# Designed miniproteins, single chains, continued (4), part 102

Each design is a single chain, and the fold is of that chain. pLDDT is the mean over its residues in the fold that is shown.

## One batch from the design tools (miniprotein)

Design m15521
Fold by ESMFold2-Fast:
Structure m15521 (fold): chain A 80 residues (1-80)
Amino acid sequence: SFEEILAVLRELVSEEFFKKVRETLSEEEYQEYVVKLAEIAALLVYGRELSEEEKEEIRKRAPEINSLEELAELLDELLG
């Protein structure tokens, strides 16, 4: 669920640190960061790995993600 994903994401990284990462990394580096964070969240919430198709969709949409809440919404959409 959205709430479970968001809670796990917030255990992994603060909103302030996530914003700093977004401001600091290149677009490609940020895409990979978001994918790795999503992989950890999927493992902790659902006990499974992301498929290559799910990782590619996350990578594609990562430039539009500006908060942990938005990342949780994307993951709930794809995995829920």
Scores: mean pLDDT 86

Design m15522
Fold by ESMFold2-Fast:
Structure m15522 (fold): chain A 61 residues (1-61)
Amino acid sequence: SMKERLERVAELGRKINEAALEAIKEALKKAGKDYEKQKYLTPEERAIALKAGLEKREELK
């Protein structure tokens, strides 16, 4: 049904977002930064985070 299809899409979106966040945290750790302890990211750290998130999202599509 359409409802089941929408629920599947929502579940996939949640899983992709969770995996992308974990990839971002790992990329920042490799750069010597702690995502959970930082109030904001520098432009360089944002570039690292964006790249990691996009690469993980592309891998999972």
Scores: mean pLDDT 73

Design m15523
Fold by ESMFold2-Fast:
Structure m15523 (fold): chain A 70 residues (1-70)
Amino acid sequence: SPFAVSDARLITVNGQEVLAFTLTVTEDVAKGTKVTITASAAGKSVTESGTMEEDIAKGLSGPAAALVPA
């Protein structure tokens, strides 16, 4: 995967479980590339898949979150 997940933690916002994490781009990713990200914390796991809508450069890092399914 061209993305690395770090600092994953489970939080609750208004009764909804959320996996909060830091996402880091480990490789240059071209527009149209299919990507999959998996985040896991506290026995919960979420896998999200999508297609890149723009080119993204290696070395970018920032906060991300995924809703835990009910």
Scores: mean pLDDT 81

Design m15524
Fold by ESMFold2-Fast:
Structure m15524 (fold): chain A 73 residues (1-73)
Amino acid sequence: EQLEKDLIEIVGILLKNQEAIANGELDEETVKKLEEEAKKLLPKVEKLQEYFDNTPLEERRKLWEEAKKKVAA
């Protein structure tokens, strides 16, 4: 459950970053907010990396796709 919540949060932020970059909407204020969010996620990212290193590629892809669905919903 905690790993799933952390993954959903990380995927959500990454998707928002991708949209902002694609639209060229990265002003100084937006960049600063994204950096602050990234700093808060570092411990969660490290925990997810350990999980992914021990998880088969196909299972990792399934988790990533499920996280995207939950972020979109």
Scores: mean pLDDT 68

Design m15525
Fold by ESMFold2-Fast:
Structure m15525 (fold): chain A 79 residues (1-79)
Amino acid sequence: SDKLIDETVQKIEEIAGPRVAETVRDLLLGFRELGSSEEHQLTAVDMMLDTLLRSGLITPEQAEQIRKELTELIRKLVE
């Protein structure tokens, strides 16, 4: 659902800013285009968060919050 993606991306913008939110939106749209499995989506989210952490773009606390929001969204989208 575009509404669920928009609501989740807005929350991520509040947590970590517009650049991180845009990166997340692009990732989620890529999952839709490819028909990615739940396991693949969760793995890709973890890889993205690791990259953002290593680059200093987010804190560990922000990464935990983003992971929680994206895990909830992915679960709702695959059900």
Scores: mean pLDDT 86

Design m15526
Fold by ESMFold2-Fast:
Structure m15526 (fold): chain A 86 residues (1-86)
Amino acid sequence: SMAASEATRLAGEYAKKGDIDKAAQAFAESHRLDGDGGMPGAAWAGSAYNAALQKGDEEKAQRVIDAATAASPKAGALGRQLAERS
C-alpha cells in the first residue's frame, strides 16, 4: 500500500522534527490504511518514545506507545519491550 508507506515516511519525518504528536497521528494513519503496518512501522514508535524521554516528556512518550498499541497488535509487543527496557 503506497498510502500506508507514505504515512510511515511522514511519521519518521515528523519524529525527526520533534513533532511527536504529528508523528503519532501519521503512524496511526499508516496502520489504518494497511491493516497490519508491520514491525517496520512500529519501529518508529521506539525512536519517537526515546526522543520524548530524552526531552523528559513522559506524557508524549506514553502517548506514542498508546497510539502504536491501539494501531497494531505487533506494536503492542514493541511497547512492552520498550517499557521493560526503561
Scores: mean pLDDT 65

Design m15527
Fold by ESMFold2-Fast:
Structure m15527 (fold): chain A 85 residues (1-85)
Amino acid sequence: DELKKKYEENGKKLIPVMKKDFEEMLKSENLSDESIEAAAEKAALGMAELAYENSLNPDLERFREGSVRLLEEAIKLAKEIDKKK
């Protein structure tokens, strides 16, 4: 699955960008760097997977709904990791 692999590689390149975005968005939550990094990785790789799925069967509404759900799950993951400290 050459196309999927290309999307995954592009997703990995977005991890630093997503980390900075989550640091700004969640600044008031005072989360650890580890929690923010985990959220960024989940969001970047998940967005790559959603983009790949949308490339095979385009559905903008499904893509938008999936993106919102992924963002919510990534934020939840960051908060759960921080609670375990």
Scores: mean pLDDT 81

Design m15528
Fold by ESMFold2-Fast:
Structure m15528 (fold): chain A 112 residues (1-112)
Amino acid sequence: SEELLEVARSALDEYLKKYNVDEKEFLQWLAKLLSDRLLYPEELAEVEKELGIDLTDPSVQEKLATDRDFLLRVLVKIFVLEARRRGVEDIPAFIKEEVHSLVVAFVTEQSK
């Protein structure tokens, strides 16, 4: 959904600015965790099928790390699947909270 992609895009901009996080470093960190299946491993298999991508493919991994919109499209599909699994009704609010949680997780890791 383009509307959900815009929610994720706006939330990312807001929280990267709020926590003074470098976007490139955040995207590289997140792309690596997704490619290594350390985040959302259950949802990733379904997202791979829906988008027709293979996360073990180096070209897909590079695109996740360098193409913000591609990473956000993958994340939105993960978040929609996770929201459905949890019975969440307000999908836009859930996406905003999940993006916030990922940015905070990055900041917390950098502080160790």
Scores: mean pLDDT 85

Design m15529
Fold by ESMFold2-Fast:
Structure m15529 (fold): chain A 74 residues (1-74)
Amino acid sequence: SPEAERLRAEVRELRAEVERLRAEGRISDREAETLLGMLRVAEALVAEGTPEGLRDARDLIRQVRAELARIRAS
């Protein structure tokens, strides 16, 4: 589905951003692992292909985006 493809692309983008911030020393290994864990769960939910899974994946992606925005603002 177009929604699932978009969400997979968003997960890849956010994963790259988390790894970049980790490599730059801008977040702790613990913070990076927490965010990467949330993205792994979101990826699994997208793979389910259910409307409920896609909704929950969107919620996790939103939470990761919000945390990354907070980190960038600090």
Scores: mean pLDDT 89

Design m15530
Fold by ESMFold2-Fast:
Structure m15530 (fold): chain A 56 residues (1-56)
Amino acid sequence: SEAEADLAAGRAGDKETREKMLDDSVKQLDQAVDVTIQLQQALKAGDWEKVQQLRA
């Protein structure tokens, strides 16, 4: 039936979702590194306004 075909397609989509979640985790780590670099750069420049924004 069409409903059973949709369920099988849903299982394939579930695998795709898990792979995307893993990829998103890597992207979150990359973003954390970028924020850390920006914070260090702002601290070195004495830009306290930017330091406050990045830490808030």
Scores: mean pLDDT 73

Design m15531
Fold by ESMFold2-Fast:
Structure m15531 (fold): chain A 64 residues (1-64)
Amino acid sequence: MEILEAVVSGPLAPLAEADVGFRAGDRVTLVVEGDRATITSRRTGATVEGRLSNLLAAGAITLL
């Protein structure tokens, strides 16, 4: 398990569930287990799961 800090840098629309409670510029915490990432908004507390590699490739998040 790895904990990463990131910001939302693009639309999370490719992950339909990820659009709930997320905004560009939001600070998020990622809990990473292998290629599975659980993303939590620091502003709203909303959570979504996705693949870290897909989120980075889409530009949806930027790691800090």
Scores: mean pLDDT 72

Design m15532
Fold by ESMFold2-Fast:
Structure m15532 (fold): chain A 95 residues (1-95)
Amino acid sequence: SSSIQKAREELERLIRETERRLRELGVPDDVLEFIRRQLRLMVDMALNKSPVSRIRSLAQQMIDSLRTQGVPDGALRLVQETTDRIIKIAEELNK
């Protein structure tokens, strides 16, 4: 549907911009790859209209893991903002 296509385009742009900004913040490549995999999984879940609660749980698990790894606060904040946007789009698609 056109709504799913628009959501996909917005989410793909969001992920690309988040990856670029995380690289600029000096996040290591292995951590970036972990974040990329988790964010792509959340995007797929949102586009497939998975329960929003499951996406929130995955986002929280990812952020907790990144905190344990000692990822800088600026990068953690950016990941939180990105996951919050994915969740908002998922909520809109699940109406």
Scores: mean pLDDT 89

Design m15533
Fold by ESMFold2-Fast:
Structure m15533 (fold): chain A 65 residues (1-65)
Amino acid sequence: MMRERAERAAEEIRERHSDVVEKVEVEGDTILLQLKESTVEKEVGAAIDAMGAAFEVGARLKLVP
């Protein structure tokens, strides 16, 4: 259940921010998000949206370089 919900959230993040998302992976209860070099506004927007999506499914979000 948790993994399936986290995977759905990861897919949604990838679809909404495909221009700034380099990689999204799910490890247990954690969504790992790697962003491309872009404008601060796009990177911050993607990170905030990803935090919201992770929170809604009860997953953790980790930004990876």
Scores: mean pLDDT 77

Design m15534
Fold by ESMFold2-Fast:
Structure m15534 (fold): chain A 87 residues (1-87)
Amino acid sequence: MSEEEIVELENEILSAVPKEHTALVREALAWMDAHGNATRLSPEEVARLLARYTAILRRGAARLGVPEEQLEAVLAHLRARFARVIA
């Protein structure tokens, strides 16, 4: 899958999850983007946020019947994005 296809699938998966859960993830990501390399999140907090986002994506993927291979591509992209924040 291309990076653009991965991002589009991620957005589609998130649309299948209750707004309360997606709002929390959006707020957390916006906070990380706003702080950039000056993020005040510890590695442990970043790991907890990644775990929560992963759980949300798995829930949405299950509701939409997303193939495991496509979900794994989205999760790999998510892990790479979080690795850049703490590196």
Scores: mean pLDDT 72

Design m15535
Fold by ESMFold2-Fast:
Structure m15535 (fold): chain A 63 residues (1-63)
Amino acid sequence: MKLFKSIEELEKAYKDTEPGSEERFRLALELAFQYRLIGETEKADEVLKEAAKDFPDNPVVRV
C-alpha cells in the first residue's frame, strides 16, 4: 500500500486513509520522504506533524 511511486499517489492515499490509522502514518512517512527528496522539507514536516497528531498518548510524547 505505501509502496507508491509518486507524490500524487501518496497524497491521494493519505487523504483517503482514516486519521489515526497505522496506514495513514505509514503513508505520511512515505510522503514526507518523497517531499524531502524534492526539497519540500516544510511539507514533509507538516505531513508528519498531522500524522503524529492522530497518535495521542504516544509513550514518547507522554512526559
Scores: mean pLDDT 68

Design m15536
Fold by ESMFold2-Fast:
Structure m15536 (fold): chain A 72 residues (1-72)
Amino acid sequence: MTPSELLRQIGELLLQALKAGRLTPEQAKKLRELSEELAGEKIDLDPAKATIDEIIEVAEEAFRKMLEKLAA
């Protein structure tokens, strides 16, 4: 999957969670997996306990890591 496709899927899932005002464990797991692929590293996050704020931080860090790789 391309970085653009990963970012789009992350954005769509985050938007769904924000509109619903809650994050499901399934959404958290998928967002973690997409963020791991984007960052190219494992992320230590329990999807059953993850908050929307935590997932946003995870996605922001993954995006930063992706940009660092592109700038190298």
Scores: mean pLDDT 81

Design m15537
Fold by ESMFold2-Fast:
Structure m15537 (fold): chain A 70 residues (1-70)
Amino acid sequence: DIEKLVEQLKSKDKETRQKAANELVKIAKEKPEELEPVIERLKELSQDKDPWVSSSAFLVLQAYREALLK
């Protein structure tokens, strides 16, 4: 469930956030279309005041944009 992975980016546990970010980056590279329903939420999170949340969301969005440029 991709919505659950995006929710895990907001976890207080660093390992949970890192695992979710890694999985979302993999999805972005292999099946970028699966991220379409959560792109707007990822954009919101990339502007989050918490630097761990914003950096994780930004990483996923960068992988998604790179996949679209192939």
Scores: mean pLDDT 82

Design m15538
Fold by ESMFold2-Fast:
Structure m15538 (fold): chain A 55 residues (1-55)
Amino acid sequence: MTRQRSVMTPDEARRLGRGWAEGSRYAGGTPAELDLDAMNPGQRLAVDTALEELR
């Protein structure tokens, strides 16, 4: 990739995913803040990978 739009970096996605994983453990809920439907394929892959790393 030559240049990406400044939206969400993979690092930010990992940080958000980690917070969600910890929160959902306590609340037993879903990741309300992770709008997977609105993310582009690269961002969604980054978030999914981060969540897998947390498991």
Scores: mean pLDDT 54

Design m15539
Fold by ESMFold2-Fast:
Structure m15539 (fold): chain A 55 residues (1-55)
Amino acid sequence: DAAGLEEAERRGLAHLETVKAVNEYFEENPEWDPVKMSPEDVKKMVEKAEEKKKK
């Protein structure tokens, strides 16, 4: 499938917590389609998920 979803999964191998946060975001936004996102969009979303964990 698209690199967007694979990119998030690859990052999850290094950062399990980040992958979990990304999945939580997907649960909150079921209309979100990661397979159509660019790698840049996925990366930005991952950073957002990490930020909300800090505060």
Scores: mean pLDDT 61

Design m15540
Fold by ESMFold2-Fast:
Structure m15540 (fold): chain A 72 residues (1-72)
Amino acid sequence: EENRQRVEELRAKLEKYEKEGITDEDIAKALGISPEYVRRRRAMADWAYENGDYETAARIYEELVKAAEKAK
């Protein structure tokens, strides 16, 4: 399914950015929010992914990926 493939691609991008040194603190700065809020958004996306809600997971992961790209 399109949404599941999209979510897996976004998760892979976040892992790549983490290996490149982009932290939750960097994402928080890029979005103008707290690092704790970033961690809660990650947890929400992970929960949605585990429950098959790929649309919600994709939306949140896309937000995090765009912020990580801006932080770089």
Scores: mean pLDDT 81

Design m15541
Fold by ESMFold2-Fast:
Order: structure tokens, then C-alpha cells, then sequence
Structure m15541 (fold): chain A 91 residues (1-91)
């Protein structure tokens, strides 16, 4: 459990970094890893589900995975990412 949570945190950080660099191929690879980690842990599954809901609301699957990645890092990172993507939707 602890090892899976630490791997999820690492993969989440790497996914966010890839997205910020515009490396969408690498971001998609990390998104697949996050989906596999979500199958192994209920907290990961919850982060993925929340990301999907936000992605549907803003009309972007990529943003959904970005929110899921932030949720894998932690609750504060998830909250900041959700706030950021919802504010961008208003523009």
C-alpha cells in the first residue's frame, strides 16, 4: 500500500511536469500508469474518478488526467489544479 502510494505520487508529479512542458506523448504514458495504479488502490481510484468528473465539466480528457495526477500527489495539489482548470474554463 505505502509503496503503491509513493509510486502514484511520483508518477503524478511526472505527469504534471510532462504536461507543463507540452510533452503530450509522455503525459499520455503517465496517464496510463496512473490508470494502472488506480486499479491497485482505492485512493488512486478516487483521484482518477474526480479527475474524470472535472475533465467532463471542462470538456477535456487531458485536463481530467491532469487533475487525477494532482490528486495522486496529494489533496492540496488536487484542490489547486481543480481551481486553476475551472478558472481557465471561464475565459
Amino acid sequence: DKEILEEARRVGKEAIEAYEKGDMEKFKEYAEKLKELAKKNSKGAAALARGKAIGEEVGSEEIGYLVAAAGMVGPEEAAEMIKKVLEEKKK
Scores: mean pLDDT 80

Design m15542
Fold by ESMFold2-Fast:
Structure m15542 (fold): chain A 81 residues (1-81)
Amino acid sequence: MSRSEKTAKLVGLILRIIGSALDGNTEGAIADAEAFAKVIKEMDEEDRKEGLKLMQRVAELLAPTHPEVAAHIKELIEKVK
């Protein structure tokens, strides 16, 4: 995939993580977060660092309302580093 296509896929996954969490679909949010982690793990170092920053921001956004999803995202960040 082109870099632009990968970026679009990551944005789509972020929107799905947030949407699933807001809908109370914790399992779906976690599954999409794991898919996001797999995509960024296969990227070069610079793109992976940007992906990890986005994951961290999503975790911080969800932490007050969906702490279980936020905690799982933080665990995925540590595994991808």
Scores: mean pLDDT 80

Design m15543
Fold by ESMFold2-Fast:
Structure m15543 (fold): chain A 91 residues (1-91)
Amino acid sequence: AAAEAAFAVIRPAYEELRRTAAPHEEEVLRLLETDPELRARLEELEERALELGERLLEAIAAGDVEAAVEAAREIAEVILEAARLIAEALA
């Protein structure tokens, strides 16, 4: 229940990231090599996602649906911010 509820929140954000980045994989890799500011910002978002992922796993282990959904919402926000940064860099 907790894991399923969390994935329902995260899935749309992940699909947005896939839609933004997957068709432009080579260009995204080039941007990460040539734009150190973009790379640093994405690395900060990755660190935040990992911290939130640990909170999500703890909530799932405890069976805490509310805490799991809250962590999932924050993870979704991080994923959407990464998608936004990539989309802007590709423009």
Scores: mean pLDDT 84

Design m15544
Fold by ESMFold2-Fast:
Structure m15544 (fold): chain A 72 residues (1-72)
Amino acid sequence: PELSEEELYRMYAEMVAQARLAERLEAAGITELDPAEEERAAEEIRRLAERLRRERAYTLEEMEELAARRAK
């Protein structure tokens, strides 16, 4: 079944949030997280994804492109 526009946006927002956190951790030289740090990272990803969905600053197509960069 095809995902709705809202479902696609949610998925892309989560992917973008994960990618942004990963980039920040990599830039800081952090290669591993302890369980407490992983929990905080998950909370941050949720907050970033929710913000992206709420603000809708990007189009769906722009969000797709940002999410695709996560593959690196």
Scores: mean pLDDT 74

Design m15545
Fold by ESMFold2-Fast:
Structure m15545 (fold): chain A 99 residues (1-99)
Amino acid sequence: MEKVKEAIKRILELLYKAIEEIYGKEVREEIKKVIEGEEEPTEKVIEALTEALRKIGKERSEELKEEEKILEENPELAEELMKPVVEFLKKAREVRAAL
């Protein structure tokens, strides 16, 4: 559904903005390329993504209420579309464990 895609897009936009606010535009671009599959994750990318996710959960949970509701109403499609992000986080954790 288009609504689920828009909800995920909004979540990613807030994630990228949080990364830019904490680490700057260069780190935001690196993380975007990794999430989009253009580059392999590094320790720096893993740390920046983890910190940005904590910030979003703490400071912007209210802004994501509508997006969360859309995902809850469409769980199967949300899981399918979030699979690349889950795969990325799993791979990033494996890289960090090896270092």
Scores: mean pLDDT 66

Design m15546
Fold by ESMFold2-Fast:
Structure m15546 (fold): chain A 89 residues (1-89)
Amino acid sequence: SMAQKILEEVRQTLSQPSVDSVENLADVLVKHGLDPSLAYRTSVVIVNNDHPEVGKLGKRLMDAISAGSDPEVIEKLARELIRKAEEVR
Protein backbone atom coordinates (compact mmCIF):
# COMPACT_ATOMS: atom_id res chain seq x y z
CA SER A 1 0.00 0.00 0.00
CA MET A 2 0.99 3.64 -0.32
CA ALA A 3 1.19 4.01 3.48
CA GLN A 4 3.51 0.99 3.80
CA LYS A 5 5.74 2.30 0.99
CA ILE A 6 6.01 5.75 2.62
CA LEU A 7 6.75 4.19 6.04
CA GLU A 8 9.48 2.01 4.50
CA GLU A 9 11.06 5.05 2.79
CA VAL A 10 10.93 6.94 6.12
CA ARG A 11 12.55 3.97 7.91
CA GLN A 12 15.35 3.64 5.34
CA THR A 13 16.12 7.37 5.20
CA LEU A 14 16.09 7.88 9.00
CA SER A 15 18.62 5.04 9.51
CA GLN A 16 21.54 7.40 8.70
CA PRO A 17 20.62 11.13 8.95
CA SER A 18 19.67 13.00 12.12
CA VAL A 19 16.03 12.55 13.20
CA ASP A 20 16.20 16.10 14.63
CA SER A 21 16.86 17.47 11.10
CA VAL A 22 13.68 15.84 9.78
CA GLU A 23 11.60 16.98 12.79
CA ASN A 24 12.94 20.57 12.61
CA LEU A 25 12.20 20.85 8.88
CA ALA A 26 8.74 19.29 9.35
CA ASP A 27 7.95 21.93 12.02
CA VAL A 28 8.90 24.71 9.58
CA LEU A 29 6.65 23.22 6.88
CA VAL A 30 3.70 22.90 9.31
CA LYS A 31 4.22 26.57 10.28
CA HIS A 32 3.87 27.38 6.55
CA GLY A 33 0.50 25.61 6.33
CA LEU A 34 1.34 21.99 5.39
CA ASP A 35 -0.48 19.06 6.97
CA PRO A 36 1.78 17.34 9.56
CA SER A 37 1.82 14.07 7.60
CA LEU A 38 2.75 15.80 4.31
CA ALA A 39 5.33 17.96 6.14
CA TYR A 40 7.01 14.89 7.69
CA ARG A 41 7.10 12.94 4.39
CA THR A 42 8.50 15.97 2.55
CA SER A 43 11.18 16.52 5.24
CA VAL A 44 12.30 12.87 5.06
CA VAL A 45 12.73 13.20 1.27
CA ILE A 46 14.67 16.49 1.50
CA VAL A 47 17.01 15.36 4.30
CA ASN A 48 17.76 11.90 2.87
CA ASN A 49 17.42 11.88 -0.95
CA ASP A 50 20.61 12.04 -3.05
CA HIS A 51 18.90 12.04 -6.49
CA PRO A 52 19.76 15.22 -8.50
CA GLU A 53 16.23 15.79 -9.86
CA VAL A 54 14.70 15.40 -6.39
CA GLY A 55 17.38 17.75 -5.02
CA LYS A 56 16.39 20.38 -7.60
CA LEU A 57 12.74 20.19 -6.50
CA GLY A 58 13.83 20.36 -2.84
CA LYS A 59 15.78 23.54 -3.58
CA ARG A 60 12.72 25.06 -5.28
CA LEU A 61 10.63 24.25 -2.19
CA MET A 62 13.24 25.77 0.16
CA ASP A 63 13.44 28.89 -2.06
CA ALA A 64 9.63 29.24 -1.95
CA ILE A 65 9.63 28.95 1.87
CA SER A 66 12.45 31.52 2.16
CA ALA A 67 10.51 33.89 -0.14
CA GLY A 68 7.39 33.61 2.05
CA SER A 69 5.24 32.01 -0.66
CA ASP A 70 1.58 31.17 -0.05
CA PRO A 71 0.81 27.84 1.70
CA GLU A 72 -0.89 26.58 -1.49
CA VAL A 73 2.34 27.06 -3.49
CA ILE A 74 4.41 25.34 -0.78
CA GLU A 75 1.94 22.40 -0.64
CA LYS A 76 2.04 21.99 -4.44
CA LEU A 77 5.86 21.94 -4.46
CA ALA A 78 5.93 19.46 -1.54
CA ARG A 79 3.55 17.08 -3.35
CA GLU A 80 5.60 17.36 -6.58
CA LEU A 81 8.78 16.57 -4.62
CA ILE A 82 7.24 13.42 -3.06
CA ARG A 83 5.90 12.24 -6.43
CA LYS A 84 9.33 12.71 -8.07
CA ALA A 85 11.07 10.86 -5.22
CA GLU A 86 8.69 7.89 -5.66
CA GLU A 87 9.12 7.99 -9.48
CA VAL A 88 12.95 7.68 -9.39
CA ARG A 89 12.99 4.71 -6.95
Scores: mean pLDDT 73

Design m15547
Fold by ESMFold2-Fast:
Structure m15547 (fold): chain A 117 residues (1-117)
Amino acid sequence: SSRLERWEREFLLVARETPSLDLSNVKPSEEALSLSDEELLERFREEVLEAGIHLGMARILEALKAPREKIEEQRREAEEEAKEAAKYLLALGREELVEEAQRLAERAREEHPELVL
């Protein structure tokens, strides 16, 4: 329980920092639908962790005034990983969390339209 809640919180933080994230058309893959709950949780955790790492790298690159292209590359990887995490979360029946993440991404887009990829 507490472990899942931690990664759910991390997923929502990723969504908040990802203005370009669009989860409105995300669906579980046939592979995801065939996985056990334990395997789905592990895949979800891995994707959330990877998304967080790429967002962290994007922030470091921004602070260092790195080329925009390099920053956008990291943000794009985080977006793709967040979409994969959402697919596993949908397969787990956690639609409400995907909807919350979508709302946070929409808020981020409103606040930072310049960061939309």
Scores: mean pLDDT 86

Design m15548
Fold by ESMFold2-Fast:
Structure m15548 (fold): chain A 86 residues (1-86)
Amino acid sequence: GEEARALGEEGRRLGLAGGDENAIRGGRLAAEGGSLAAETGSVEGGRAALEGGLAAARGATSSKGAASGTGGAISGIGAIFQSGGE
């Protein structure tokens, strides 16, 4: 759970820094965090991955960067639903 949260938080940090390179990298880290959160059942990790992906998408200046951020956000959402199932 800790690793998933850390990946999501790093993705958010990169997204807040802004720019396509940071958005692509941040989105990738958020997606990895979301996958780990789903594997470990970590709601906190899934939430961090969602936030990281959304921040990366918002920081993007192109559709490619936004797509990478959105992919991270989708992974985070999936992890939350997998763990929270309520």
Scores: mean pLDDT 81

Design m15549
Fold by ESMFold2-Fast:
Structure m15549 (fold): chain A 85 residues (1-85)
Amino acid sequence: MEKEKKELMKLLQELSRAMREAKNEEDREKTIKIGEQIAKLIEKYDPEVAKQMRELIEKMRNAKTLEEFKKYGLEFITLALKALG
């Protein structure tokens, strides 16, 4: 549990940084890959939260603006933090 929680927190920090630094479509794809890693880890403990996370990842992929992308990314981070306790 402790090791897995540390890994999730590290990935969440990486996701937060990637979202702040995102300027183009390549940066967006990199951010989405980090999100997918977080969703896979959470799926082992909470499949319903992981499903909601994948729905947010799909919204991030389909976002027409960088601002919309960051909005869904923030919702994703909030959901992940709730899942961690």
Scores: mean pLDDT 82

Design m15550
Fold by ESMFold2-Fast:
Structure m15550 (fold): chain A 109 residues (1-109)
Amino acid sequence: MEEEREAWRIVRRILFEFNLRAQRDGLTPEELDKLKEEALARIEKELSGFPQEVRDRALAWAKEELDNLKKAHLANIAAGTARVLSDEEVEKRLKLEDEFIDRGLPRRA
């Protein structure tokens, strides 16, 4: 159970980063595909030390979620409703997410 929780925590964090980076000005469908491939490669790397059963299930779920997120972003781009985030905003949001994920509380520096 603990290994599953940790695996899904890693996957959710990488999906969160993908979702933020997909909110970039001038993002093309091809760039969105590259972001998806990078997210999948990162998940495979981060899960490499986990039991095969946990890794296989987490990767299968992550692939489906990334496909759904990609479809949502493509729909927003087509509709002209895509949210635009600066690189600075992405980094700030990622840092805040990491601080809250680690122990459910802000970390002391």
Scores: mean pLDDT 74

Design m15551
Fold by ESMFold2-Fast:
Structure m15551 (fold): chain A 87 residues (1-87)
Amino acid sequence: MPSIEEKVEEVVKRIEEQTDDEKVHNAAGLFKSLVLELAKIDPELAEKYAEEAEKAVEEAKSDEELLQRLVSINNEMSKHLAAYKAA
């Protein structure tokens, strides 16, 4: 089974191959940073967000839709990381 790190690298690679949009690339980079940090605390939740990102890449009809979905995922992960730090 691929590791969370391998899944994340594959998602980022697919995004970079599908679009040249700098904002989408920046969101993908932030996604990688956040999901790997979350995996240190809650690996099951990190895997859940990696799957959501894979689904976003599969289902998004435009760069704008992909960006919106990645931003949403990144915001949710940021809230979880903040909650763990505050607990």
Scores: mean pLDDT 83

Design m15552
Fold by ESMFold2-Fast:
Structure m15552 (fold): chain A 110 residues (1-110)
Amino acid sequence: RTELERELEELKRRIDAARGRQVRDLLPDVTALVQRLLANRDSLSPDLIVEGLLLHAVVAFHSGDIKAAKEALELAQEIIENNDVSKSSKVDLKSVASFLESLTGEKFLK
């Protein structure tokens, strides 16, 4: 848990430090971390998996991969619907979806 949570926190800091299209360079790292989170989903907090998927959605969007961003948000919504998650995770999902929808004019959630 310490390693995956630390990696997620470090990626979040790197994303916060990146400007505009520089976020695109982080997509492979975020994708690899999310894949590891999903592989360990039965032993991890659903909140942690949702946080990783929301970061993936933002980074994929900045990389121009709108389809990947939508898929990440849809998976985050499914995890929220199938698990007991914090109110913060639900608010964060809605905030990220609303932000991306405001930039594209497209619906991102089911």
Scores: mean pLDDT 79

Design m15553
Fold by ESMFold2-Fast:
Structure m15553 (fold): chain A 62 residues (1-62)
Amino acid sequence: SMRAQQMAIMQEIGELAARGVAGSEEETRKRLEEFAEKHPEIREEALAAMKRTLQVIARKRA
């Protein structure tokens, strides 16, 4: 299902953020944007997830 795919992508993004991988912020943004482009009906949810993930990365680096 689309929700399962979205959850898998979000989980992977979360793991990148948690590990503090260099460039993970850019990789996270690209993956979410690509997913949103393929699934316009869930674009708003994908954008919201991207904002949350970027906040986690920012906190990690602070």
Scores: mean pLDDT 62

Design m15554
Fold by ESMFold2-Fast:
Structure m15554 (fold): chain A 94 residues (1-94)
Amino acid sequence: SVAENRERQEKLIAEAREYLRTELGLDPADTDAVVAELRRKILELARELGLDVEDVEAGIARLEASATSPEQRELLIALLVGARKALEEMLAKR
């Protein structure tokens, strides 16, 4: 349902905001600084894993271009946090 989808998005955003504060020491209200640091680290991890860094960078750029509202920017940050965590887990398994 629409309500279930909203609750899921709100939970992902809340979890991402806590991760930014507790694990990264970033202010979640500074969205531009948060996006820049997440992008930097994702590209670093992609390079370390031997992924196509240009494809990853293009993917992030497309997501940023689509995030035109504050709510969409919060969802973007949650998606970038998820991507960072997934890449860190992939690297840890090597």
Scores: mean pLDDT 84

Design m15555
Fold by ESMFold2-Fast:
Structure m15555 (fold): chain A 72 residues (1-72)
Amino acid sequence: MKKGEEAIKQAREWLEKARQALAEGNVDEARQYLSKAADYAIEADELGYTKEAAELMREVGRLWRELQAAQA
């Protein structure tokens, strides 16, 4: 199953970019990257990669909360 594997890989890559952007204070980029990571995680879940997608979604949610806190 190629698409699910690709979706997980993309979600991880965008999540790492989001972490870096957030650490640098680049809120707009972090938000954009988190949105992409979430989209790919949802796609992976729909394709049957439920465990991996759930783990990624938890990390996305945590960073999203940090992003909101950083904006006050």
Scores: mean pLDDT 82

